# Designed miniproteins, single chains, continued (4): the designs that were tried, part 75

Each design is a single chain, and the fold is of that chain. pLDDT is the mean over its residues in the fold that is shown.

## One batch from the design tools (miniprotein)

Design m14605
Fold by ESMFold2-Fast:
Structure m14605 (fold): chain A 81 residues (1-81)
Amino acid sequence: SKAEEILAEGLALRDAGVAPEDIVAAMLARGKELDLSEEELLQALLTLLTRMLREGRISQAEADALLVRATAEIRALVEAR
């Protein structure tokens, strides 16, 4: 699926040592390019952030902040048509 493709890209950026905020930004940009639904983008982001949290790469507070910001950006994109 397109969501699995975006998740795989996000995981590759994680493995390359890219900062969490830049990974989220890249996943959002790619999701817009591929015309993913809000639900598909949120699921891919949740999966990435959950894995990074389990690996100790980000704190719970950082994960929560990134998810809030990403949710707002996705909503703005959907409302913009």
Scores: mean pLDDT 82

Design m14606
Fold by ESMFold2-Fast:
Structure m14606 (fold): chain A 80 residues (1-80)
Amino acid sequence: SKKELGKQTLESALAGLERLDPEFAAEVKRIIEETDDVEEFNKRLQELATERLKTLTPLQAIVLGMLVAAVSFAIELIKE
């Protein structure tokens, strides 16, 4: 199901974020808990990611961007 795929994707993406940047991963988890609206979640996630990307190496920025995209996709699947 879309919800199961979303849950598996979210768990994998959050684990990846926690390995790369545990503080950022904790903040993403907080936004997931605080927001019920997918558009608001994506807006907050994009703002948080944009600021964090400025502090990373180019390779870390690419990996974080991919993981953030996976989190966004997963939340859409779970809440649709």
Scores: mean pLDDT 85

Design m14607
Fold by ESMFold2-Fast:
Structure m14607 (fold): chain A 88 residues (1-88)
Amino acid sequence: MEREEERERILRETEEELKKEMEKTLAEVEKNENLPPEEWEYIKAVMERVARLLAELRAAEAMGDEERVEEVRAEGRELMAEVERREA
């Protein structure tokens, strides 16, 4: 039985890669923008949630878990709604 290890590996590798990219993006924004601490905490929190959702989505897709794919997509839509409400 290797599917559990495969799923866990995909989750770890994907989440790690996405976090690296997001950290690079945050560093670039930090250099060019003078954002207050509240805004930074919000951006970091959103990016962490996005990275987690994308990792879960890729793992579910790789495992053929259609039900989980839809769950993750629904969570992603809810996150976007939260972001839009804050910007309104």
Scores: mean pLDDT 76

Design m14608
Fold by ESMFold2-Fast:
Structure m14608 (fold): chain A 67 residues (1-67)
Amino acid sequence: SLSEKIARKYGPEIVAALRAIHDALVRIAKERGVYDEEEDQKLRELIDKTAEELANIAGVSREELLA
């Protein structure tokens, strides 16, 4: 399927991009004095879930996808 092809080919890049965006958001929030640890943790969990979903679509483990 198209989803499997995208997950296999672009999964690592998608997860890396989400992590980079998250890191940038955390830096901006801290710089602006609006950092919230609970919101940060929730974003980390969403990224982890996205990685697991992409790995499942790709037919591999999360560790295999991110290798």
Scores: mean pLDDT 83

Design m14609
Fold by ESMFold2-Fast:
Structure m14609 (fold): chain A 95 residues (1-95)
Amino acid sequence: VSPEQRKTGTLLVLFELTLDYVTDHALKNFSNDELSELLDELLDRWQEFVEAAQQSFEAAQQKFLEILDWMIDKFKDDPETVKYLKERKKTVESL
């Protein structure tokens, strides 16, 4: 596996772990209406990320960073989740 393929694969794994984390926190903290809206928006952003990852590592990285910024805003009232997302953003930027 090439270094670039490894980086793209790492982004995919990190994205899935991030989705699992934010979904778990949303299930515990969001209302049913907020959760439904979040899940619909997450599905759209997942599709955008996968499409970007099929084009290039750089496109996937940029799209993931945009999605992380959106997640930070959605979870602004949850400091633990915001801290996790900011640390994830640093990890993604370092790849």
Scores: mean pLDDT 86

Design m14610
Fold by ESMFold2-Fast:
Structure m14610 (fold): chain A 80 residues (1-80)
Amino acid sequence: SSTQQLLDALRRYFADSGRTSLTLADLPALGQTLRAAGADDADADALLAALRQRILQHGSLSLTQAQALAMGTNLARQLG
């Protein structure tokens, strides 16, 4: 499903980039990775918007890989 492709693409982004955290500056590259992996544009945009909002709420302006993956999983449940 598009949702599973979204989560797999997010995991691949962290593995391929070597990054252990996500900042606002990382979102454009993540968006390209999600779309290249075949994620639906609406699902990709929903994930990017959710990640942006959470990063802005976090005092360090970043999310760990674990936090980003947890958010992706929660969004996947909401989209199903």
Scores: mean pLDDT 80

Design m14611
Fold by ESMFold2-Fast:
Structure m14611 (fold): chain A 63 residues (1-63)
Amino acid sequence: MYELEVDLSNLSDVARRAAVADARAIGLEAELTPEGILRLRGEDKELLERVAANLRRANERSA
């Protein structure tokens, strides 16, 4: 199982919760910290890295 963290602190609470729900819907484990850090876990490394990269870009555009 692979794990990585993504900073979503620039996103709204609604957008952060949507990111958690979307990750879980595609089979990833997702947990959001109070600071806005998303912890992603999964068996598919390529899927995990793609989801993380997409979320990092969304967070950067929201800054």
Scores: mean pLDDT 84

Design m14612
Fold by ESMFold2-Fast:
Structure m14612 (fold): chain A 91 residues (1-91)
Amino acid sequence: DLVARARALADVTLAGLEALAAGEAVSEEQEAAARELEALALASDATVPALDEAVRRLAAALAERTGAAPEEAAARAEEAIAELRAALAAA
């Protein structure tokens, strides 16, 4: 079940985004889960449409974490958390 796999990856990813929003370090496991969730959504037409937008926001939040100021990364993470939670509730 693609949705069940996406949900499991999203739960780990949400923990990482919550850490990022709090100004804490994201673990390698959380980063790996986020990248796998993004790859799953982008590689498959079977994803829920709402999840596609949540994954795009997640990718943006992670990219900002590596290159942007911590304040910007935290703001993007909060947006990604809200959108991903909404997408998972709809799935």
Scores: mean pLDDT 63

Design m14613
Fold by ESMFold2-Fast:
Structure m14613 (fold): chain A 72 residues (1-72)
Amino acid sequence: SMALERAREIAERTARETAERALAAGVPPDLAKQLATHEAFEAIRDLVPEEEARRIAEEAATKAVEELMRQR
């Protein structure tokens, strides 16, 4: 659905920005993932059902932290 695609786009952008700032500030990767998951979930929680929002947020945060850690 368009709502699901939009939620993924917003979650990926929010998770990426949050993870980048956290890692740049010296936050450990595990905590950066937790922060990115939280911010991504908050950004999309009103767009899709809670279960979908949690899954999308965690996937986006995992992807963002993994990609950023590979650049280090």
Scores: mean pLDDT 88

Design m14614
Fold by ESMFold2-Fast:
Structure m14614 (fold): chain A 69 residues (1-69)
Amino acid sequence: SLPPIELLPAYNSASTNPPDQATATLVRLADVYASHGYTDQAVAALELAAVLGTPEQSAEARRRAEALR
């Protein structure tokens, strides 16, 4: 099943915002996916955040992806 429709605006925002805001949005989206049991989607969002973000944001995103395993 797909997550609630309310999550679509957050994902769309990530594709159009500056990298720092896009990365923050992806991390929040990953938290929502994880809370609903969509662990693979949560890890994918965190991996994208790690590629897109600053070195500090990248380290945090990778740390969170590891925590979901």
Scores: mean pLDDT 70

Design m14615
Fold by ESMFold2-Fast:
Structure m14615 (fold): chain A 89 residues (1-89)
Amino acid sequence: NASEVLKRAAEALRNTAEIAEKLGVPQELVDRLRELADKFEEYAEKNDVEGGKKALQEAIEVLREMLAVKPHPSLRAALIGLEEALKYL
C-alpha cells in the first residue's frame, strides 16, 4: 500500500532530521527533510502516488547533500531506506 509506505517514510524522515540536527548538519537541510516529511503525509492522505514519488526523490537528494557535508552511518542507512521505499511506490 503506497499510502502506508509514505506514512512510514514520513516517520523515518522525522527521525532522520532529529539525528542530522544532533550531528551538526546545516539547519537548512534539516528543515528541508522536515518539510518533506509533512509532504509525504499529505500525499499519503490524498493517495497521490506520483506526488509521493517526487517528494521521496527530493528527500533522497537532500540526504545525499547531508552525506556530502557529514558522512555518517545513520544518514547512509536513511538514504538506503528511502531508495528501497521508492521501489514500492
Scores: mean pLDDT 88

Design m14616
Fold by ESMFold2-Fast:
Structure m14616 (fold): chain A 72 residues (1-72)
Amino acid sequence: SLIEEAKKAVEEAIKKLGLKEGVDYGDIKVEPSVVAGQPAVKITGTAKTEEIATALETAIEGDGILVDLKVG
């Protein structure tokens, strides 16, 4: 499913970037969405810095996967 693919993309991105939960990022939520009438997934959460947010967004980016992270 698209949700399972999105969850895998998040896990792979975190692993690739060497990020730690509660230190570099937190509150990651993966939820169904719709874009231009097609099924999509929206990923929300927090990142410690703008650099981490941008790196995660770039690493997770994919067809039907939207990333919307807050910098805390």
Scores: mean pLDDT 82

Design m14617
Fold by ESMFold2-Fast:
Structure m14617 (fold): chain A 69 residues (1-69)
Amino acid sequence: MVTPEELYEALKKRGIFLDKETVEKIMKKLKEYNYDLSKVPELAKEFGIDEGTVAAVILVYKELEERLK
């Protein structure tokens, strides 16, 4: 139940400055790929960003879902 707005703000706090539209598109692709980290190289190529940044987006997304406690 993580929103693109929550992920965007969490990434900014960690020094990852992606535009909100890019974050929303990455979230849609992550859902299509069932949040599979093996798809990091494909996502990095598709969005023209480095693999470390894509991996960080996935990890921050998972951390935000952990907040459900």
Scores: mean pLDDT 77

Design m14618
Fold by ESMFold2-Fast:
Structure m14618 (fold): chain A 79 residues (1-79)
Amino acid sequence: APELKVSLSGSEGLEVVSTTSTVMSETVVGASLTLRALESGKHSFTLTLTGGDSTKSYDLTIELEEGEEVVIQGYIELS
């Protein structure tokens, strides 16, 4: 199975509570992350998925209250 690396950047006001990766098909892998806000306000961050020779980045902005949790998802096509 392809190894999927998941990373967040620019997420100093967010805590990663959990990370789950799922093989969706022979060429597609997904990741789900539960994030908790450490402070209230607008959070802008980049989710990066790396699998094999493929890299996919998502730029995200979300407004959360302190202690609020959100689930984000990303997908990457493997080559």
Scores: mean pLDDT 78

Design m14619
Fold by ESMFold2-Fast:
Structure m14619 (fold): chain A 76 residues (1-76)
Amino acid sequence: SMEEKIKKAKELLKAHAKRVKKVIDYMVENFGIPREEALERGKNIIKRVAKEIAKTYGLDPEKMEEEALKIFEEEV
């Protein structure tokens, strides 16, 4: 069902958001990258991931991008 596809997409986005958060923390701690810059890089990554997931599941890419950003903000 469409609801099941959306649920799976959100689960994948949450997993990616957690991984991106770890990379952000690593870059800030080990390379001295400003946190705001690292967060903007992370947002661009998660937006790209959301569009690919949307394409894979036949979902709306703009809505998946919005959902991905909300999930990302909850993880960081």
Scores: mean pLDDT 85

Design m14620
Fold by ESMFold2-Fast:
Structure m14620 (fold): chain A 75 residues (1-75)
Amino acid sequence: SSAYVVTLEVSLITAAPIPAEDQARIDALIKQVNGASLTPEEIVALVTELGRILQELKDKGYISGATVVVTRERP
């Protein structure tokens, strides 16, 4: 299976202050993705988990929206 060099960029439209623990979860996922050579399956799993966290924040009223950009390049 092919590995990719991945750049993950996340921009949040905040509606209320985000709890520090939730911000730390997002930052940890971004660091995990941007610091690693990842298979397509690993990329899908990590981006899906990020989407889940962002949906929870939206449902709780901390964000009104988010932009997630995933760039995948072959080594």
Scores: mean pLDDT 83

Design m14621
Fold by ESMFold2-Fast:
Structure m14621 (fold): chain A 120 residues (1-120)
Amino acid sequence: SDVSAILNSLQPDIVTVSQFLSKELQIPQSQVEAALVSIIRTRITKYKDTEETIRNQLKQLTDPNATITEPLLDFVTELVVNLSGKKLGAFANLFKDDVLGKPLSVLLKYVKTALKDYLK
């Protein structure tokens, strides 16, 4: 299927992002990979996002100095929701308006703090 082909093509990017975020958020790499695969599958099937669009978003997620844009913030919000077992859906909305234009590292500190309360 188109979904499987895109996921296979993105596997090196998914691994790289998972390694980076696992270290930054102190979550097992396997859980980050599972969350990313779930988000990417949704973006392909529901939002009809292209492989190139998704790859570019994944590359931004490996740069702690990347400027937080609305699409990047939406991706990170979906990641937080998936990693929290959907428990952080409401909480993620509390900080999303406060981080636009700031470096990704600032957002990841908020994410780490939020996830720590739900993964204990």
Scores: mean pLDDT 81

Design m14622
Fold by ESMFold2-Fast:
Structure m14622 (fold): chain A 91 residues (1-91)
Amino acid sequence: MTYTKVKVVEALPGPRPGEYLGGKALSDERWLTPQEIADILGISVSEATGRWSASSILHMAGVEHAVVDGRAGILSKDKKKIVVPLEEKIV
């Protein structure tokens, strides 16, 4: 099973349409499963098959991208949170 170390930050609207910036940290850095990340993003992985990374979750969900502290982040469907993948581990 793949685990991704993530941080979750508040999503703030940027000055341009569709732009999102990272705000305050909503959680400490932690290891999450693809299902837990999908739950935070407000999307389902139940219709997705054969994929196991944060990049695959983004591709399947069709969610918008954001940048936080120079790292690519994944914007939640409700546009309130950004999930920032930091590290992956396969166990």
Scores: mean pLDDT 65

Design m14623
Fold by ESMFold2-Fast:
Structure m14623 (fold): chain A 61 residues (1-61)
Amino acid sequence: LLARVRQLEAEFLAETDPARQEALILEVGRLQSEAWAAGDHETADEIGRVLDRLVQRLLAS
């Protein structure tokens, strides 16, 4: 999960289309929910920190 999240973060930072940036944020959110459902709360918390950074970046754009 975390390796996929890092790929999505890199894709987000290279993306210029706001609609695609929003889609990437939603994908990261789904992966956080997947980690939580699997009982991997440590990974879910780390993904949550990535989500916070991406949302802040989108709002600053």
Scores: mean pLDDT 83

Design m14624
Fold by ESMFold2-Fast:
Order: C-alpha cells, then structure tokens, then sequence
Structure m14624 (fold): chain A 92 residues (1-92)
C-alpha cells in the first residue's frame, strides 16, 4: 500500500514538474519526501528504491558526463520492476 501511494504521488508530481526550468531540483525534493514517508512506515524496499533514484539524480547534477548514469538508471528501473511485481502485478 505504501508503494502504491508513493508511486501514484511520485508520478503525478513528476509530470507536473516536467515543464519546470528546474525539474531536477523539484524531483529531488519529491524523492526525499517519499523516502522519508516510506521509512516512517517501515517500507524499507520502497525507501531503498527512492533513495537510489535520489542518488542517481544527485550524481547526474554533480557529474552530468558520468558514464555510470545510464547504468545506475537501469539498476533503479530493475529495482522498481521487482518492487512492482512484489506488490501489484501479482494481484491485478
């Protein structure tokens, strides 16, 4: 349930900020909130996924030419798919 809540709100707020001149900063703020909520509710798997995305965003800002960006993005996506399968895809 925490994962579903975070996924819905995260996607909605990310979409709202796509046209923002600072979508990266806005996304980092959102991810930090989502990580905090997940941890407060004891959802460590969701917190880890959100933290990975936050770290990826920070790395991209710190070193936009890093060859690891695509690799880390793929790792985060794989983690997200695992979490989605665990919590949603099996039910409906």
Amino acid sequence: SVYDELLEEGMKRAKERVDDPDPVAATEELLEEMRERARKRGDEATAELVEMRLELSRLRRQNPNSPELEKLQAEAEEKAKELAAERGITAD
Scores: mean pLDDT 69

Design m14625
Fold by ESMFold2-Fast:
Formats: sequence, C-alpha cells, structure tokens
Structure m14625 (fold): chain A 75 residues (1-75)
Amino acid sequence: AAAELAALQAERFKVIDELVEKGEITPAQGEALKKVFSRPVTREEYERIAKENGISVEELDEAFLKVDEALVKRR
C-alpha cells in the first residue's frame, strides 16, 4: 500500500513534467501542481499556491484536470 502510493506520486510528477514539455500546461502550472500533489492541501492552501505561482485558481484547476486525464489514459 505505502509503496504503491509512492509509485503513484512519482508517476503524477512524471506526468506533470511531460505535460509541461508538450506545452499542454505552463511551467508555473506544473510547479503549482507538484506542490498540490506533494501533500494534502486545504482549499485555502490550493488558492495560495496558485497565487504564489502567478496563476489563477481556474488555470490551476485546468492543469489539475489535464494531469488527471493523462493518468487515466496511462491506467
């Protein structure tokens, strides 16, 4: 269980880097998502992470959905 969760976390980070490389998300969106996926975050912290990376919450939400869809495709 713990090892499987660590592997899933590593795969999320890899997908983020691939999406940035492809131009599907911006580097700022990628950095924000890595912070969101590194630990449990509250809604308030999620909004703060977006602001600290110079993006809107809507832009962070779009990037989050793109990562989620890419992970589903990878199975």
Scores: mean pLDDT 79

Design m14626
Fold by ESMFold2-Fast:
Structure m14626 (fold): chain A 91 residues (1-91)
Amino acid sequence: KFQEELDNFYKEIEEKLRKEVDEETAKKMLGYIRQAVEDAATLLNALPEEEAEGFTEALIKSYADKFGEKYKDLVEKYMREAVEKVREILK
């Protein structure tokens, strides 16, 4: 089932984040990663794939910006991995 596979993927990301940042920061990052995934899934269902990709890219950058320069790239990396995982599951 889609939700079980996605939940297992989030657990893996959380474990990786906890190795690089403190627990509170990791939880905040995971929260935004989940939000980006939900938004991306909504866009993929509502728009042509090319347009959905453009909006998803803008959302990822917007959410990552909330973590400042030091952590922006780290959050963006895992958001992109999570969104790509959702695209594969939805195929």
Scores: mean pLDDT 79

Design m14627
Fold by ESMFold2-Fast:
Structure m14627 (fold): chain A 82 residues (1-82)
Amino acid sequence: MQEVVDAIRQAVDSGKPVTIELLISREAALALTDAARTEFETTLGVRIQVEIEFESVEESQRRTGSDGPEELVRITVRVLPP
């Protein structure tokens, strides 16, 4: 998902933690975050810390009106010093 890639790029560029929220499945969030982190660490030689927090499906559905398997996922990306 482009939002995860953009968050990592923003964290690398700014040197500051970047937090984004997405309404996606847990499996998709983990897969996309891991893939993007691995690519950036391998290509740029940086160390990236990713924290993922999942909110309840019920809370997300009530707020957005969505009834899918998607959860509100909060992803925080940090670039660690070398």
Scores: mean pLDDT 71

Design m14628
Fold by ESMFold2-Fast:
Structure m14628 (fold): chain A 86 residues (1-86)
Amino acid sequence: HMLSEEEIKRNAAEITLAVALSVYKVAKPEDAVEIARMLKKAADLFYEAGDKEGARYAVDTLRRLAQETGSEEGLKLAKEAEEKIK
C-alpha cells in the first residue's frame, strides 16, 4: 500500500474528529452519547497511530462534551479513553 497503517489510522482519526466536532456544534442533548462515541473512536485511532497529542485532544473534547451535557455514559467513555492513553 502507498500509505502506512499508521498513516491510514491517523487520517481516519482526523476525519472522525472533524465529523464529531462538526456534529457537536449543532448537537442536541440527546446526541451527546453518539458524539461521545465518535470522539472515543477518534482518540482510539490516534492512540493506535502513535499520535498521543491527537488522542489527548480527542479525550479532552470528549470530557468537555460529557460535562456540558451531564452525560454519565459520556463521562464513562472519557475515563476509558484517558486510561488507554496514560
Scores: mean pLDDT 82

Design m14629
Fold by ESMFold2-Fast:
Structure m14629 (fold): chain A 60 residues (1-60)
Amino acid sequence: AAARERRRERIRRMLQLAEDFAKNSPQSKELLNRTLEKHGVPPDAPLDERVERLLAAAEA
């Protein structure tokens, strides 16, 4: 419970930071999307869905 919520918050924070950099750089956006695809996360997914998929991968 608490550990899972801390992990979710960390992932969300990291992903938000990466998304902010990607907004001003096509190269950063491409790198972010490529990284997400490698972890089975669709690049067009909403932020919350990306967080949940990354959390699931981290718990596997």
Scores: mean pLDDT 76

Design m14630
Fold by ESMFold2-Fast:
Structure m14630 (fold): chain A 57 residues (1-57)
Amino acid sequence: MDLYLAVAMKDLNLTREQLEEALRMIREGRSPREIGERLGLSDKNARNLKEVLERYG
């Protein structure tokens, strides 16, 4: 689990605070678009992050 989260953070150049915000938004049922807008990610990268966090976060 930790390895996949660490890889996602590195690939997307995310800070710990941005990862925590993404986790909060996923728990609130926010869309990948909303997550991408908050974190400055493309729709594709936001969808990939959501999938990783739903499986491993």
Scores: mean pLDDT 74

Design m14631
Fold by ESMFold2-Fast:
Structure m14631 (fold): chain A 98 residues (1-98)
Amino acid sequence: SREELRERAERAARLLERILLEHADEPLPNAPVSRDWSSEEKLELKRSEAAVFRDMLEEAVRQGSSLEQLVELARAFARALGLSEEEIEEIVEALEEE
C-alpha cells in the first residue's frame, strides 16, 4: 500500500541521514572540496543532501512508484553521494524489509 511504501521511504531516509551525520567532520566522498570547510558547513551540506533524498522518495511514493522503483532511486542517489556498497545495501534493506 501507499502507507507501507511511505513508511519504508521514511526509514530509508532516516538511515541515510544517520550514515551521513555519523562522521560529521568527514567530507562527502563526491564533494572533496568540502574537506577544508568548517564542521558546521560540512554538517549543513550533509543535512541538505539528506533532505533532498527524503523529498525525492516521498515524491516518488506520491507519484505511484513501486518498491522496485524506490530501490532504484535510493541506490542511484546513495551511489552518487559516494556511499559504500555496504551502506547502499543497508538503505535498500530498510526499503525492502518490514
Scores: mean pLDDT 80

Design m14632
Fold by ESMFold2-Fast:
Structure m14632 (fold): chain A 83 residues (1-83)
Amino acid sequence: MEEEELRREIDEVEALIKQGEEAMKTDPLKGAQLYAEALSRAREIRERAEKLGHQEIVDRATELEKRASDLLKKAQEKMVEEL
């Protein structure tokens, strides 16, 4: 049950990243907010998966955490250009 919930939450994080990518086309601030939410959720999933010993989910959540972090940095750089 917990493993299935964690995998669903991973899918939700991937959806947030995709929404952030779409938002970045018109609203970099909204894109950054969505990436920050994805990063936060990925960290929570990783911590829970580590406690449960689900290494596959830990690895996937770690990849999403890194991707969201990289995308957030790019969004922040783009917002500075608009100041």
Scores: mean pLDDT 83

Design m14633
Fold by ESMFold2-Fast:
Structure m14633 (fold): chain A 76 residues (1-76)
Amino acid sequence: DKEKIIEELKKLIKEAEEAGLDSLVETLKDILKSIENGEKISEEFIEHLKLFLKALLGEYSREEQQKLRKEISEYS
């Protein structure tokens, strides 16, 4: 369901923006553009992104969130 995936991505983008995860926001926006241009992304991939963002926001302190953001940016 394309509309469901788009809605979930928009929600993830908002949560990432509120958390200050700028690199993740850019990546998620690029994914959203790809879907809008007709690329197919699995619901499983979206679920994976939700779990990842939840781990960053739910299980980590603000300092750890900033460290993880930097590490993700450098790893990619």
Scores: mean pLDDT 69

Design m14634
Fold by ESMFold2-Fast:
Structure m14634 (fold): chain A 92 residues (1-92)
Amino acid sequence: SMSDYIKKLEEAIKNGDHKKALDIFKDALLKEKDSSTQVELIRKSVDIAIKNGDYDLAFEIAKIALDVQDDRETILTAIGILLRIIGLQLDS
């Protein structure tokens, strides 16, 4: 269920286990066959990461979502917002 997923994701983030959080997200996304539910899963996952101040995880989730989600405009907008918040840029 979505509630079970959210609980597991929040627990991994709270423990600072970013790799486990990503694995939980990927596993949930792989099991989800409905595109609208996949979008909800992605949006909730990004929201949870941001709420916990884990912008690196939020960015990684958004990148994975870009590869599997058809609504690229929504995902690219989310990535753009995250990049501005985090200030992730390559310094030359």
Scores: mean pLDDT 73

Design m14635
Fold by ESMFold2-Fast:
Structure m14635 (fold): chain A 91 residues (1-91)
Amino acid sequence: GEETLARIEELVREAVRLAEQGDFEGAADKIMEAIRLVLTLESENPVKVIGLLLRAIGLVLDALRSKDPEEAIRLLKEAGELVVEAARLAL
């Protein structure tokens, strides 16, 4: 529960740090690891959780396709925020 949420929040913070250093693939890998942890959580709102995770994946893909580093950082930060929201909703 709470320990898993803390790990998800840590992975998202690591992803943001990597993105700010220009390591967009490393940032994406950390966000995908956080998403995998969210999927291990049982939720009374599975459709809502899945919806947030799909939106986060879309933002990660957009970030990796972006030719603007500032846009890529913004999109990866937004993806991370959605993953944390999904994790909180799953608990």
Scores: mean pLDDT 88

Design m14636
Fold by ESMFold2-Fast:
Structure m14636 (fold): chain A 76 residues (1-76)
Amino acid sequence: AELERRLAQLDAEIDSVKTEIDKLYEEAKKLMASPDVEKQKEAFKLFEQIKNLLTKYDSLKAERDRLEAELAARRA
């Protein structure tokens, strides 16, 4: 059904966003550990990207929960 396909797509998007957040966070931590000011500036840019991705992650999770509830109701 269409809802099941959209739920699977949302799960994939959520996983992708989480993976990107984790990757950027690890990279930012390495850059912040550097004594190089330019590396630290790059880390600040990555933290800004992480903030935007966290907002997207929360939005996608909310949509997923809504569709999961709708799918469960249709199966009941």
Scores: mean pLDDT 83

Design m14637
Fold by ESMFold2-Fast:
Structure m14637 (fold): chain A 56 residues (1-56)
Amino acid sequence: MDSLPAEVRVKIRILLAEMDKLDVPEEERERYLARILEDPSSLDEVAREFKERYGV
């Protein structure tokens, strides 16, 4: 858990909640989450791609 700052973990949880609200397919959610968990520094870029794709 030391690999992810608390602030980053909160942002991940918010992103996942937004995906849930927009009925994003589970497979697609897992792909975004996997990218963030593999490289936490990609969180901002993944969030941007998600928002661009879903018009948020």
Scores: mean pLDDT 76

Design m14638
Fold by ESMFold2-Fast:
Structure m14638 (fold): chain A 99 residues (1-99)
Amino acid sequence: EVKEYLERLLKIAERFLEWVKQPLTPLERDILAGLLYLLSGIEKIAAERSTDPEVAKFEKEVAELFGRAGEALSQGNVDEATRILEELIEKLKKKIEEL
């Protein structure tokens, strides 16, 4: 079910938000950024494999937000990464409520 998948993504996004708010070393930020880029790639593949155009569109938006958060974090822009992750969390919560 799409709902279970989105609920798991929500928990992942919430954990990343918690971690990026901690005082991080540059190496820790780079590792977290790499993981966010990996999630972006996974969501892009999910979007390409989706048979539902609305689900595919949403998965593309999720992929873009994970990628942008990773980019911000890799540049040391923790405030920007935090803002993007909060946007992602709200989008996931809203989509889960619609299902």
Scores: mean pLDDT 85

Design m14639
Fold by ESMFold2-Fast:
Structure m14639 (fold): chain A 64 residues (1-64)
Amino acid sequence: SLEEEARERIEREFEIPEEERERIIEEAIRAAEGFRRGLKLPDEYFIPLALMFAYTELLVLRRR
């Protein structure tokens, strides 16, 4: 599924602390689907959006 592919890509692209991993991945996937549906974007944008949101969550985490 696209969600499984997005999860795999996020884990491969980013080093996420184990304690934050599931939260960041789930939030990124949820945000990507919401954004994609809101703008009526094709499914092909789902994984890029999920990566973008995962990166944003990591930036917020690292700013602390």
Scores: mean pLDDT 82

Design m14640
Fold by ESMFold2-Fast:
Structure m14640 (fold): chain A 64 residues (1-64)
Amino acid sequence: MKQKAQQYIQQAQQLLDSLPDPPQEAIDKLKQGQQALSQGNYEEAYRFAQEAIGILNEERDRRS
């Protein structure tokens, strides 16, 4: 789980950086995921990362 959580957090960061004005909700979810990862709560970190990615993908799709 730890490696998967780390990979998803990195993916969310990359996706966030690709958008000029990312939604605050996505930023907040990513921060929560990073905090959970630092606390050793890998399942929680993974869920927050997935939520952030979902929000960012939705925002990207709205622009395309």
Scores: mean pLDDT 82

